Designed miniproteins, single chains, continued (5). Designs and how they scored, part 29

Each design is a single chain, and the fold is of that chain. pLDDT is the mean over its residues in the fold that is shown.

## One batch from the design tools (miniprotein)

Design m16979
Fold by ESMFold2-Fast:
Order: C-alpha cells, then sequence, then structure tokens
Structure m16979 (fold): chain A 90 residues (1-90)
C-alpha cells in the first residue's frame, strides 16, 4: 500500500511541475487534488488494518481526486498528463 501511494504521489508531483509551465491555475488544481489524495492515504493507512483493503482505498482515492481535478482543469495537456499518471499508477 505505501509503495503504491508513493508511486502515485511521485507521478502527481511530475504533473504539478509540468502544469506550472503551462497554467499556474491548473497547477493549483493538481496540487489541491494531490493534497486531498495524501490526506486520504494517511487516513487509510491509519484506520484500515488489511493491506488489500488499504490498496483498494488508495486506488479509489486516486481515481476520485484525479477525476475531480480533470473536471476543473482547462489545459488539455495537463488533463492528459493527469490521466496518464492515474493509468501508470493503477
Amino acid sequence: PEELAQKALEKLSEVIELAKKLSEEDAKIVLEATEEFREKVVEALNTIKDPEEQIKAIKEALEEEVERAIKEIKNEEVKEMLRKAREETL
């Protein structure tokens, strides 16, 4: 579970760096989604005892936060990078 979360956070960080070059507004949206995802990961790791259920919760959190961010992002390249980050993690 922790390795999956770390991989997701690293991919999201890459998207934030790209987004900063294309759209400062979209970069903030990705950053907010990344922070919400991080909080959900911490909650899952602290409250769920089963590693398989932790992995499921982390995957669901990533899917939810990425989907939410994509709806708010305006730049198509940032949306594509965010979709790729999700696909590469899952």
Scores: mean pLDDT 83

Design m16980
Fold by ESMFold2-Fast:
Structure m16980 (fold): chain A 86 residues (1-86)
Amino acid sequence: MTIEEQVEKLLSEAEKAIKNKDYEKALELLTKAMELIDKIKDKDKRRYFAEKAKKLAMELLKNAPKSLIPQAIGQVLRAIGMILDS
């Protein structure tokens, strides 16, 4: 499995977790996806996946319990940084 395929799977699973209101699992999966996105050498692919991760982190920020908001904000900021550095 390529790193890009692993990222796609993690982001898909995170989106499903958000739809199921399993926000703790969604945050865990999104965090793992962000770690792998950071390792993508192709700048265009890294930007593409970082933008997808940013959208999911923003959905977490809007819907998650207050206890998870700081971590969700952190993931949004991380994704923005990756997009700008790409």
Scores: mean pLDDT 84

Design m16981
Fold by ESMFold2-Fast:
Structure m16981 (fold): chain A 79 residues (1-79)
Amino acid sequence: SLEERIREAVRIAVSAREAIDAARAAGDEQMVTTVEGIARKELMELGLSEEQAEEIVRAARTESREKVAELARRAAEEA
């Protein structure tokens, strides 16, 4: 359902942001790359385009939790 896709996209995006923040705090740049790859793949498996998944992953690295959740929700609605 659309509601399930929105919920899962937000969960994936927010979890990726938290994991990236933790990896950067630990100085583990390899883990940042791994988390980004996993999140991108999971978002695309939900039916988001490669472009939408890339945008969300970039936001997970640089934006607030609220912004990342909003972006993931909108992308899932448009997919």
Scores: mean pLDDT 88

Design m16982
Fold by ESMFold2-Fast:
Structure m16982 (fold): chain A 80 residues (1-80)
Amino acid sequence: AARELLEEALKILASVPLTNPEVVKLLKEVVELLANDGDLAEALAKLEKALALLEKEKVISDETLARIRELLARVRELLA
């Protein structure tokens, strides 16, 4: 459940043109965590940081931001 929601958030972010190397690094680290059954809370934190950077750059629409935030909120609830 939590992993599937994180994977869906990654899939949505993969559709966005990524020019920020910090965002690219964070997404790569999330992929590695998911591939190695790593800490899902760490993966969530990295995705939330990447999303905040993308929002600041105005690369993502408000609708896409809201959709990803909803997925990450559900992950937070599942990990609580």
Scores: mean pLDDT 80

Design m16983
Fold by ESMFold2-Fast:
Structure m16983 (fold): chain A 120 residues (1-120)
Amino acid sequence: VNEKIMAEVLRIIAEQFEELGETAAAEALRRLIEAQLNKRTLSDAEVAELGAAILEGAKRVGKLSEEEQEKLFEKLVKKIKELLEKYLKEGKITEEEAEEAFKSITEGLRTLLEEMRALG
């Protein structure tokens, strides 16, 4: 359950990288998600390649204005809320699990955006 929710959250993030024109970062995240869900072992070279592409996307986000970063955060939070509401409606998680996941993910995303800002 938790791994599937995190995979969907990372897919939402990949979509945002793609909208920003960071196609390599989006593709790298999708490859990482696919490998994790399918329990595929990544080579050291593949891990380094994927990490480098994601870092370039992160630096791009860090160069956005504060207003653009807040807009991005609001968009991510909305999509995550919709995802958790869907899982709750489908009986895949409890209300308590949805609340805990929402809080943890949104706090993590805020911290991540602050770290990305430091990279810009």
Scores: mean pLDDT 83

Design m16984
Fold by ESMFold2-Fast:
Formats: structure tokens, sequence, C-alpha cells
Structure m16984 (fold): chain A 99 residues (1-99)
């Protein structure tokens, strides 16, 4: 499915941006803007409400990840990054079930 392949590509790119941000927090705002753009691109691929909800929650957790990094709270940052990744994997599973 072209939709599944595109979601896999976009999820991989977001995971790379989360890793980059953890290693270089000075790029956090720029990386968050790109994550928001990639999530918006994924939302354009389907009108499935569960998929859109998972993406909205992933973006919220990505924002919490950035906030925790800015506060120097590495443990909370790791927790929010794991939640973001899990929600993106859930979104991918949802589109695979519709393929």
Amino acid sequence: SPVVEKVEELVKRINELLSKTMRDPSTAEENLAEIEKLIDEMKSLTSNPEFIAALDEALENAKRFIDALKQGDLISAIGYAIRTIGLLEQALLLVRKEA
C-alpha cells in the first residue's frame, strides 16, 4: 500500500528527529517544527479518526519531550520520547490494518 509505505517513511524521519534532538537540544525548536509538518503530512493521507487521534497524541508527547529537555529533566524527556514512538507505531499499525 502506498499509504503504508509513506507512513513508514514519515515515522522513520520523526524517530530520527527525536534522536537528533536528544543528542543536540539546541536544534529542538527547528526539529519540533519539522515533526509538526511530518505529522500534518501523515494526517492528509487518511480520514481515519483513530489514526488522526494517535498522531495528535504523538505530537502532544513530542512537545512535552521538548519542554522536558529545556528544563533539563532527562528522565521525563525519555518517557515522552518513548510515548511519542509508541503512538507513531500505533498509527502505522492502524493504516496496515486498512491496507
Scores: mean pLDDT 90

Design m16985
Fold by ESMFold2-Fast:
Structure m16985 (fold): chain A 63 residues (1-63)
Amino acid sequence: MSMEEKYEELIKEVAEYLRKKGLSEEDIKNAVDGMKKLWEKDPELALEALEFGVELMKEAEAE
């Protein structure tokens, strides 16, 4: 899996989590657009930030 494919998978996980939390599709789209812009600017930072965010979200769901 490429870094881009991994990042797209993480975006899907974040979007699904936000949808479960009751965010609007507009808010989810804005968040996804922000994550894609970060990837275009700094892919390594974007990947690390999103991996960290997904880990925190999974821990929050486990509680």
Scores: mean pLDDT 79

Design m16986
Fold by ESMFold2-Fast:
Structure m16986 (fold): chain A 88 residues (1-88)
Amino acid sequence: SAEMNEKIRNLLENLGYPPHVINGILAEVEDDYVEKAVGVKPADYKSRIKKFLLLYEEHGDKLSDEELAEKSGLSVQDVKLYRKVLEI
């Protein structure tokens, strides 16, 4: 959805990802440079961020970084960085 794409864009921009990487993830197109930057295919990474955002919205206070990582498929490090952006 457009709203979810905006949430993902805002997270990635706040972490300092370049426009090329952000646009590649949002477009879900195969791009070796983007895959190298995030460790997985763009569509897969977008799916993981979506799942993280939904879990965090519903359970953020009750789920650890490790549980959010396990359930979303993001790395624990990515979860910690994304939570920091969302917390202020």
Scores: mean pLDDT 85

Design m16987
Fold by ESMFold2-Fast:
Structure m16987 (fold): chain A 92 residues (1-92)
Amino acid sequence: MLELIREMLRSLGLSDDQVDEVLDRLGKILSEKALSPSEFAEELARLAGEALGLSPEQVERASRQAGRLAESAKSPEEVLKAVEEALRSVLP
């Protein structure tokens, strides 16, 4: 899972340092509560969008879309695909 997240974030243009920051912040959230697949997708899309320098409005749209797409996900890979698709939809 973590290596797949790292590869996805790197493919979106994040540096290794930015990927480490996103994973650290995600880890803190996961330490506080268990997340559903949709909640996980929403949080990952939000953190990645912020790291990519997206506007708050773009981050909100990507987060919401990732959560909705992840509702139909049947595997961890499909959850990550939902996040990637949502973020790519708001990138130039």
Scores: mean pLDDT 83

Design m16988
Fold by ESMFold2-Fast:
Parts: C-alpha cells; sequence; structure tokens
Structure m16988 (fold): chain A 63 residues (1-63)
C-alpha cells in the first residue's frame, strides 16, 4: 500500500519498493527496500548514492 507523509520541507512517499522524499527545492532522496540510497541535490547539481554495505559515490550532473 502507498503511504504519503507531508513534512515541513518535504513530501515522503512509502511503497513496496522503498521510500522517496521530494523536497520543496526539487531535491529527491530515495531509499529502496534493500537499503540503497540515492540523493539528487538540484542546488549543487550532484547525485549521491550509498549502497546497503555503506559504499558511497558522488557524481556531477549536467546543468
Amino acid sequence: MKEIIETENAKIIKDENGLTAVGKDGGVRRIDKDGNETVIDPIANKKYTADADGNYTEEELPP
């Protein structure tokens, strides 16, 4: 079942595939059911990923 939670600065959507948070600035944070995390920062124009084992990567996004 899909659950939607509204916070001060973000809308959080939880479903069978994981958790997705969308910020007022257009940023997106997603954590899947296996613990993999993805963050998109529109201000820094970067994508951050962290897997369930704690490995971290950062990449630049095109403007």
Scores: mean pLDDT 76

Design m16989
Fold by ESMFold2-Fast:
Structure m16989 (fold): chain A 55 residues (1-55)
Amino acid sequence: MDAVLAAIRGLRPDNRRRALRLLADGASPEEVVAALKPVLSDAELARLQAAVAAD
């Protein structure tokens, strides 16, 4: 979980807020990645996917 939270803090403010809201509403880290995939940059997506795999 710590790696996922660190990766979320590295996202742009709009994507970060959406990710934190999804986690607060009970979404899994994998569900957060799936929901944000269309709006994340390639770098943001790669970082978030790596963090999910590490946790």
Scores: mean pLDDT 81

Design m16990
Fold by ESMFold2-Fast:
Structure m16990 (fold): chain A 83 residues (1-83)
Amino acid sequence: KREYLEEALRNLDKAIEALKAGDIGTAQDYASEAVKNVEKAAPEVAGYIAGLAMMAVTYAQQGDIELAIEMLEAAKRIVEELL
């Protein structure tokens, strides 16, 4: 379980990194991988993490990178609380 949550955090960090680089497609791929890892460890919160990831991609597509990063950072905080 801990290994999946740690992998989710790594993928969320990579998604944030990709957003800072302007690579929305790569950020979406990493965010999706993070959600899959949360589903394996804590399926009860996976839907909420998926919602935050979807909002992040939507804000990034609208050019609001700051809000997109905030959504992924919120997801990171939730995953950290599960460790």
Scores: mean pLDDT 87

Design m16991
Fold by ESMFold2-Fast:
Structure m16991 (fold): chain A 63 residues (1-63)
Amino acid sequence: KVKEEIKQALDELAARLAPRHREMREKYEKGEITPEQYRAEQQRISDEVLELNEKIKELYEKA
């Protein structure tokens, strides 16, 4: 059950990443956001992935 919930969360994250990345890229190309804002969004996504990976690791170790 818990592993299924983590898998679901990863699938949802992936589904959100594709359209958000496309939207941010378009805004960046149009000059609507700064390079700093674009990098900040990429960093936030990276941090979310790292947090999920650490959670998965702890659950596998506990199991």
Scores: mean pLDDT 72

Design m16992
Fold by ESMFold2-Fast:
Structure m16992 (fold): chain A 72 residues (1-72)
Amino acid sequence: FLEKLAELLSKLGGYWGALGRAYLEKADQATRQKVYEEIKPEIEKLREEAKDPEFLEKLEKLAKEIEEEAKK
């Protein structure tokens, strides 16, 4: 979960991209889950703005895997 969430944050860039991994390494699982919920709007925006099909496919797969782990 941590590795997938960190990769997703790195793709978002900006503040979360720069700080995300270090923050997540110090956070418990509940906090990591909350971070994922908070970045959902940014994921949607990135999906809308990105034009690279390979990037979009990887982003979609990564987001879906994180969502499935969250549903358990």
Scores: mean pLDDT 67

Design m16993
Fold by ESMFold2-Fast:
Structure m16993 (fold): chain A 65 residues (1-65)
Amino acid sequence: MEGDVEKMKELIASLDLPEEVKKKLIEMVEKGGYEALPEVLEYVRETLGVEAQNALVEALAPLSG
């Protein structure tokens, strides 16, 4: 779990997102871990739209295996 959270932070940092959004997502993941994923995805959808949410889901897909 700890290593996966760190990997999620790396993936978020590597995405083509505004720096403010990246910082918020990393903060949410650090506080809630995997429990924060639904909130993270909803925040991205509300802030940047469905395409950005889909990109995040694709980036995180390797961690769901």
Scores: mean pLDDT 75

Design m16994
Fold by ESMFold2-Fast:
Structure m16994 (fold): chain A 113 residues (1-113)
Amino acid sequence: SEEEKKKREEFIQKALDTLRKYGNEIVEAIEEKGATPEEVIEILNRLKKDLQSLAEEARKAGLDEVTELLNSTIKRIDEIIELVKAGKPKREILKALQELYDKFLEEATKLLS
């Protein structure tokens, strides 16, 4: 339905805005502030919490495909947290964040087509 399509677009836009907000905060923390691994993990956990809240709202709205996309994105954030914990170079963490965003856009585009 058109109503369901509009709801999908709204949730996807909220997720993109959330990813951009926290992505910018992580880039600034790493590149400008010399953030510790623990500080980067704290930002990633706040991102996860906001996406988990959005996934629960999408689930309650009956948007199963959007909920699945958000849950898969949360899992990919957990993988980035593991890279940070493993002491991977900052360039690899930033690349993984960019790949997370690009993959979200790819999958979101399929849901809107």
Scores: mean pLDDT 91

Design m16995
Fold by ESMFold2-Fast:
Structure m16995 (fold): chain A 66 residues (1-66)
Amino acid sequence: SLEKIMENLKKIQENLRKIQDTLAKIQGDLAAQQSRLAEVQSRRAEGYKKNIKRMEELKKKAEDEK
């Protein structure tokens, strides 16, 4: 029956939509995790830059006090 084929196709289409929705959620979670990792790496890099600058300032002060 053509009707039974059409009903089965609708069920397949609904299942495919659910799979697409699940994949979209997984992709969103991965993007959020990548963003958090990038932010941590950026904060660490800025911390290192500040420490280097502070050490350079201390060296300059030591030379100026002679």
Scores: mean pLDDT 88

Design m16996
Fold by ESMFold2-Fast:
Structure m16996 (fold): chain A 53 residues (1-53)
Amino acid sequence: KEQLIQQNQETVGLLTEEIKKMSKGKTVREKLLLTVLQLMRNSTQYLIERLKE
């Protein structure tokens, strides 16, 4: 349970780094990818909260 929390926290960190790199995107494709990455990060964060219960 704790190991899964740590792995998911690492995933959130990686997604956050990718979001920072993509935040300068100007094309529709880059904006869409940024939105998807943000959604994935939020979903992973939600999972972490559930695992901490």
Scores: mean pLDDT 75

Design m16997
Fold by ESMFold2-Fast:
Structure m16997 (fold): chain A 97 residues (1-97)
Amino acid sequence: MVEEEARKIVEELRKEVEKNAIAEARKRPDFTEEDLKKLEEALKKGVDEFLLTLAELESRTDPDAEAVRRTAQGLVTDLLEREIEAIKAGSKRSEPL
């Protein structure tokens, strides 16, 4: 039961990160709608696919590549830490008192 609650929290955090990652990409004027679609499709497959696609798009640009990569890395790190904490919190929640 506690494990199911942890999984639900992780899923909610994933959706939030997905929305934020795409919103951050949309702030970049050098990204076309086709680039944004590729990022959205990659993110649906997973965070790793998103990062690979982002790196591929960054290869076209030199000045912003570092900033975009750091933003993506920050989001991934935050998601990972929140997933771990959510699972731990779920596991620590005492079953029936």
Scores: mean pLDDT 61

Design m16998
Fold by ESMFold2-Fast:
Structure m16998 (fold): chain A 62 residues (1-62)
Amino acid sequence: PDSLASQTRSLMSKSSSYYSQGNFDKYEQLLNQAAQLASQFATLLGHPTSVDDARQSLRETL
C-alpha cells in the first residue's frame, strides 16, 4: 500500500540527513527500518524481496 512506500521514503530522507551530519549510527538504524518496509512493500506487490536486497538497493539510492 501507498503508506508503506511513503514511510520508506520518509525514513530514507531522514537517514540521508543523518549521514550528512556524520551520525552514521542513526543513519544505519533508519536505513534498516526503511529496508524492512521496502521488503514488505515489494512482497505485497508480488515481488518478494529480502531485507538484505532491499537494504542494498536503498544504500545505492542514498
Scores: mean pLDDT 76

Design m16999
Fold by ESMFold2-Fast:
Structure m16999 (fold): chain A 91 residues (1-91)
Amino acid sequence: SMREIALKATSASLLGISGTTNAWVALRNPKNREKYLKAGEQDLENARRLMEETRRRGAETSPEAERIARQAEENLRRNEELFRELKEKAK
């Protein structure tokens, strides 16, 4: 359903934000840097898996659901890119 696609897209987006937030916290906390980066990587891996399911389900549901899923994936991709930049700065 459209509601299910919207909820999955929202959940994946929140996990993406959690991933980048963990990377930002890693930059501010050298003592726990490795722990936060690892947590952020796991959040992004979970977000990516959920997004792949969301895209597949969206395409099967309707053109509007597919559009919502594609927009959410674009936002996740930006969070993944930001995480990589923050991780590089944390080295």
Scores: mean pLDDT 86

Design m17000
Fold by ESMFold2-Fast:
Structure m17000 (fold): chain A 85 residues (1-85)
Amino acid sequence: MAELREEVRREEAEILARLREAAAALQAGEATLADLIAVVREALRREEELLERAKRAGDEELAAALEEGIRVLEEEIAELEKQAA
């Protein structure tokens, strides 16, 4: 369990850093809304992979936290896609 939780913490830190960079680039006019949507979609896929691993390991607490994060990202993608349409 300790190894998986450590790996998830590292992966989530990287995901958050990339999301912040993508948002900053959009604000600076260096990226498009489509670029931000692509980064958020990649973040969602990475979180879904981590959730699958947590479930296989039987870590219910970690799985619940990841499910919450996935729901937030899904809501963000829906709003961004609505703006891009």
Scores: mean pLDDT 83

Design m17001
Fold by ESMFold2-Fast:
Formats: C-alpha cells, sequence, structure tokens
Structure m17001 (fold): chain A 81 residues (1-81)
C-alpha cells in the first residue's frame, strides 16, 4: 500500500518533469532542447534513486519502464522538429 503510493507518486513526479520539459522545449533552439532532454533524464534518474530503496524489484522495473516511455516521448518531440 505505502509502496504502491510511493510508486504512483514517483510516476506522477516523472509525468510533471515531462510536462515541464515539453513546455521548456517550446520555441527552444536544438541546443536548448538537447540540454532540456539531458537535464530531464538526469532528474528522472535522481528521482528513481531517491525512491528505489523503498520499492520492490517488480515496482522498480515498472518505474523504469515508465521513465523510458516518457524519455521516448520527449525524444520523439525533438525528432518531429
Amino acid sequence: MSEDEILAEAKARMDALREEALAAMEGASREEQERILADTQARMGALFREVAPQLSEEQREELQRHAVGLYLALADAIAAA
């Protein structure tokens, strides 16, 4: 229950980081978009490290898959420009 809540909160925080990144990329140069992507990936990694000790192996895998999905969505947004 608390572990499921931690997982859900971590996913929501990652979703917020993606939304912030997409907003920041709007009107940004290619160099700025690449920096935003790298910064967002680093922040998602930091969040994962923060919560991972409180999660089961299966929950860590789920959070990792969620992070990868968000990263691919950001990369696709850059590739479309």
Scores: mean pLDDT 82

Design m17002
Fold by ESMFold2-Fast:
Structure m17002 (fold): chain A 87 residues (1-87)
Amino acid sequence: LDKELEEIAKKAKEVAKRGLKLAEEAEKVDKELAKEAEDLLNETLGEVREAAVDKKTMKEKAEAAIKEAEERLKKLEKEVEKLKKEK
């Protein structure tokens, strides 16, 4: 269980790094996209912290939140790239 939570934390850290980089790049083209990336980062970290307190129930929620965050990050990255290419 602790090893599984550590793996979840590692994935959340990777999402956080991607979110921070995306927020920095997005801020140059669209402040709303930058805010969305920051909100995503904060939401994902919150879910992982809750999983540490209630390991059995929150583990699945944390995993689902991380996967949703990864998918939302991918969409935001495409949106930022589109805006960069269009101008």
Scores: mean pLDDT 71

Design m17003
Fold by ESMFold2-Fast:
Structure m17003 (fold): chain A 90 residues (1-90)
Amino acid sequence: MQPEDLSERERRQLIGRRAVEYIEANREAIEAAIDAWLAEQGLSAEQQALVREAFDLVVQAYRAAAAGDFAAAEEYMAKAFALSEEFSAL
């Protein structure tokens, strides 16, 4: 099944499901990569906490999209973006 063969709603849900599947299948490697990157950047504890929280919000956004709750997905992404702006202000 190709994305072009789906309705717009089904396409969004498929993208969300595939993103969640990839993240869950590679969670340990992704978390290790984030930890390694944070250590190399010389970030404060506060900056590291914001990056981790933003990642969790992005994962929740994809989970909401996979469930067909696009309003919740947009809200989670907006929260992640707000944390990114807070990080940039530090």
Scores: mean pLDDT 78

Design m17004
Fold by ESMFold2-Fast:
Structure m17004 (fold): chain A 62 residues (1-62)
Amino acid sequence: SDELRKLEQELAELKRRYGEVLREYQKLLDAGVYDPGLAEELAALQRRIRELEAEIEALRAS
């Protein structure tokens, strides 16, 4: 469906953003720096990715 395609595109975009934030977070950790703002952003992105994956699975099961 068109709805499924839109959710898949949103999921791909969120995964791209997650990869970017994760790379920055890991770079800082390698330098001995913990950034709580990046940690919070990673957690928020993980939650949204899980929500979208659940929505996509529900649509596929319909």
Scores: mean pLDDT 88

Design m17005
Fold by ESMFold2-Fast:
Structure m17005 (fold): chain A 77 residues (1-77)
Amino acid sequence: SQLEQAEKQLNQKQMLLLLYQAVVSALEYIRARLRAKGTPANLALAAHQDRQIALLQQRIQELQQQVAELQAQVAQL
């Protein structure tokens, strides 16, 4: 049914959201440790992590939007 398909998609998107949020937290921790060491090499690696975190944050925002839309859809069914 339409409801079953929407609920399946919602569960999958919520699972991905939790996974991506966990990855961002891990990368932010690594970035903070690199910045704390303060060597030019570690600062360059931290800057690279900034780019990766930004890309993942975009994906998280997209997933949050999709989850909100699916939650609204399920509520109407």
Scores: mean pLDDT 88

Design m17006
Fold by ESMFold2-Fast:
Structure m17006 (fold): chain A 89 residues (1-89)
Amino acid sequence: MEEKARELLERIRELVRQGRDAADAGDYDKSHQLMQQALSLGVEAAGGDVHMGGLIFGNVSSAVVAEELGDDKLAERLYQSALDLALKS
């Protein structure tokens, strides 16, 4: 179960990175689509709980931003928070 949660979180993380890259390139439609896919995976990681899925997505998104800004410690803490939420679901 933990391995599956980690796999889902890594997929969310990659979609958020791709969405941010699309926005930086000015492709806002693609960015929006990728972010919606990431949120959907967050809800899946939460066992269908929309509120918990939103928290998972929010923590992973914030972790990606922290990583881009060079705050690796904050990024690790936010990823761990997202994993803890997924494992409680």
Scores: mean pLDDT 86

Design m17007
Fold by ESMFold2-Fast:
Structure m17007 (fold): chain A 91 residues (1-91)
Amino acid sequence: MRERIRELVERAAAGDAEAAREVADLYLNGSEEEKALLEEVFQELIAATPTPLDVARIQARLAQALGLGPDAATREEQVAALEAKLAELAA
């Protein structure tokens, strides 16, 4: 179980939308054991990675680069903005 949860979290961090959805579902609707394992995996990632502030800053930079506000963009909104810019280049 722990290895499966770790794999899902790593895939979600890499941009796998399906894995991100599964992680979110586990966190909201999973068993107590699954939620505890998610928390443990998150603690391990926090210990091994830069501060959450650095992650938030990267996300804000991406949103800003796409022409979105630093506070506004979900992953799906960022993808939609990218598709719009790519369509402009294709025209």
Scores: mean pLDDT 61

Design m17008
Fold by ESMFold2-Fast:
Structure m17008 (fold): chain A 84 residues (1-84)
Amino acid sequence: MSEEAAKKMAEVVRKEYAELDDIVARLLAQPPSPVRVTGLRMRSLSYRVTSDMLEERDPEASEMARRLSETYRALAERFEAELA
């Protein structure tokens, strides 16, 4: 990964992490659906990959991406349980 690509990726992570409480509140305000569960699982996986890619270049952004991944996974599991 180039240094410029890593920097841009870290900026996206920091922005979404700063907005995380608002994102979670909006997601919880809407009824769960299978499509939403799939979307959350995809976002969780994407941020896990992002965390791994940033681990050596930006450890702080890597940790933020890991927490984003865990948060979206937990929301997906919660919505999936509610649909069952």
Scores: mean pLDDT 86

Design m17009
Fold by ESMFold2-Fast:
Structure m17009 (fold): chain A 88 residues (1-88)
Amino acid sequence: EKVRQQKEQVNEVVAKVTGGIRLANQALTGTAEDQQQAADQLLNVAKEADELAKKSTPEYSKVLLEAKKEADLAYDQAKKAADEQLAA
């Protein structure tokens, strides 16, 4: 039961990362506000992934840290796009 709950939590966080990346990619063709909102969401999900990874088994921790890395990359892209639009 607890192992199943851990897997469900890991899957939920990974799904949030995937959703956040998708929204960030859509926001790249949108406004600076949309890009900032997507970046903030990715930052929050990356924090959730990091916290859960610290409490997880090594196998789940690896999956969560890889998801966090993808979220961090998408955050950097969205933040850069927002900054470039605001500078223009």
Scores: mean pLDDT 81

Design m17010
Fold by ESMFold2-Fast:
Structure m17010 (fold): chain A 104 residues (1-104)
Amino acid sequence: MSKEELEKLIEEAKKYLEEGKKYFEEGDYSKAVEYYLLAILLYESVLRQDPSLKPIVYPYLAEAYYNLGLALEKLGNLESAKYFFEKAKEIYLELGEEEKAKEA
């Protein structure tokens, strides 16, 4: 995949992340989960194609995992929420974002 194609996937993932936030704000936590998972799948796909994009993708991937955790918590899926909060925390720690890691 070209660098331009990977950048387009990152932008598409960002749109899914924003759509997930919109549904979360509207109280549609199930739709928020769907869009956060779509964002995560695209970010992970980008990293499989080009691991050197990790510094660019990781902040958004961590945000998507954290927001997925929040949506799952609202749905009462506490064990899955805990798992995704831990995923976000791992990424924030790797990025040196200690304050965000403590929040996750």
Scores: mean pLDDT 87

Design m17011
Fold by ESMFold2-Fast:
Structure m17011 (fold): chain A 94 residues (1-94)
Amino acid sequence: SEVEELMKEINELAGELLEAYKAGDFEAAKRYAERLIEKVKELLKVTDVPEEVRKEIEELVRKMREALENEDMAELVVSAFELVSVVQDFYDSL
């Protein structure tokens, strides 16, 4: 399904973000984070997400964007993993 493929891509991007961060490749980490946000936005367009879950996801995307703007790479990784956790919990509830 489209949702299953997006979830696979989201998890792969989160892993790539972490590996780039560990390697000190912050430019790659930023690119993976932007792609992660885009895939999460695509997921929200193709599935009916409860309002409370959607709001939580949107708040975590906002935190990631703030971390990107401030070049706070540690906060970027933390907020990305929180976002993936919320999205995964939603997917597992389907």
Scores: mean pLDDT 89

Design m17012
Fold by ESMFold2-Fast:
Structure m17012 (fold): chain A 89 residues (1-89)
Amino acid sequence: MEEGVEMIREAREKAFEKNPEKAKEGVEMGGKATETKNVEVAKNAINFIGRMTKHENEEVKEAAIKAIEKATKHKNPEVAEYAREVMAK
């Protein structure tokens, strides 16, 4: 099975839940997915987490911002640059 695909699916589903605690859990799972060596998986996680930086709940928003900031330090330059682009918007 493709590594990280299931992690992104679960993280995204939780991140868009109405319950802030589940949304925060989804963002934290997505943050782990941004650290994967699979560039496409990492970029997909960065993309949905970027949307969560505008969340109404402050803890979810802070978790999302922190995850994107960490992704800007990714060992793969393509992933790190994509995270910087998402954070700049």
Scores: mean pLDDT 78

Design m17013
Fold by ESMFold2-Fast:
Structure m17013 (fold): chain A 86 residues (1-86)
Amino acid sequence: SKIEKLKELKQLVNRAVQYVEQGNYEKALEELERAIELAEELDLEEVAELLRQMKEAVEARDDARFRELHLELLEKIDEEIKKLEE
């Protein structure tokens, strides 16, 4: 279901965050790329754009920007899940 895919998207993002905290930027970028593909498949362009900005923050090693974008992204994903739940 779309809800299941949104939860999968959230899990991919959380793995990317864990890899950034570990300093494993290569694996963080891999998880973000998978998340971008899934967001595009779901036609969530604003979510996909936030993920692309998070990828740029990882590449720039801008931890503060990455954390700000992560919080905004989680709010957007949770809002989409709520719209689909009864």
Scores: mean pLDDT 86

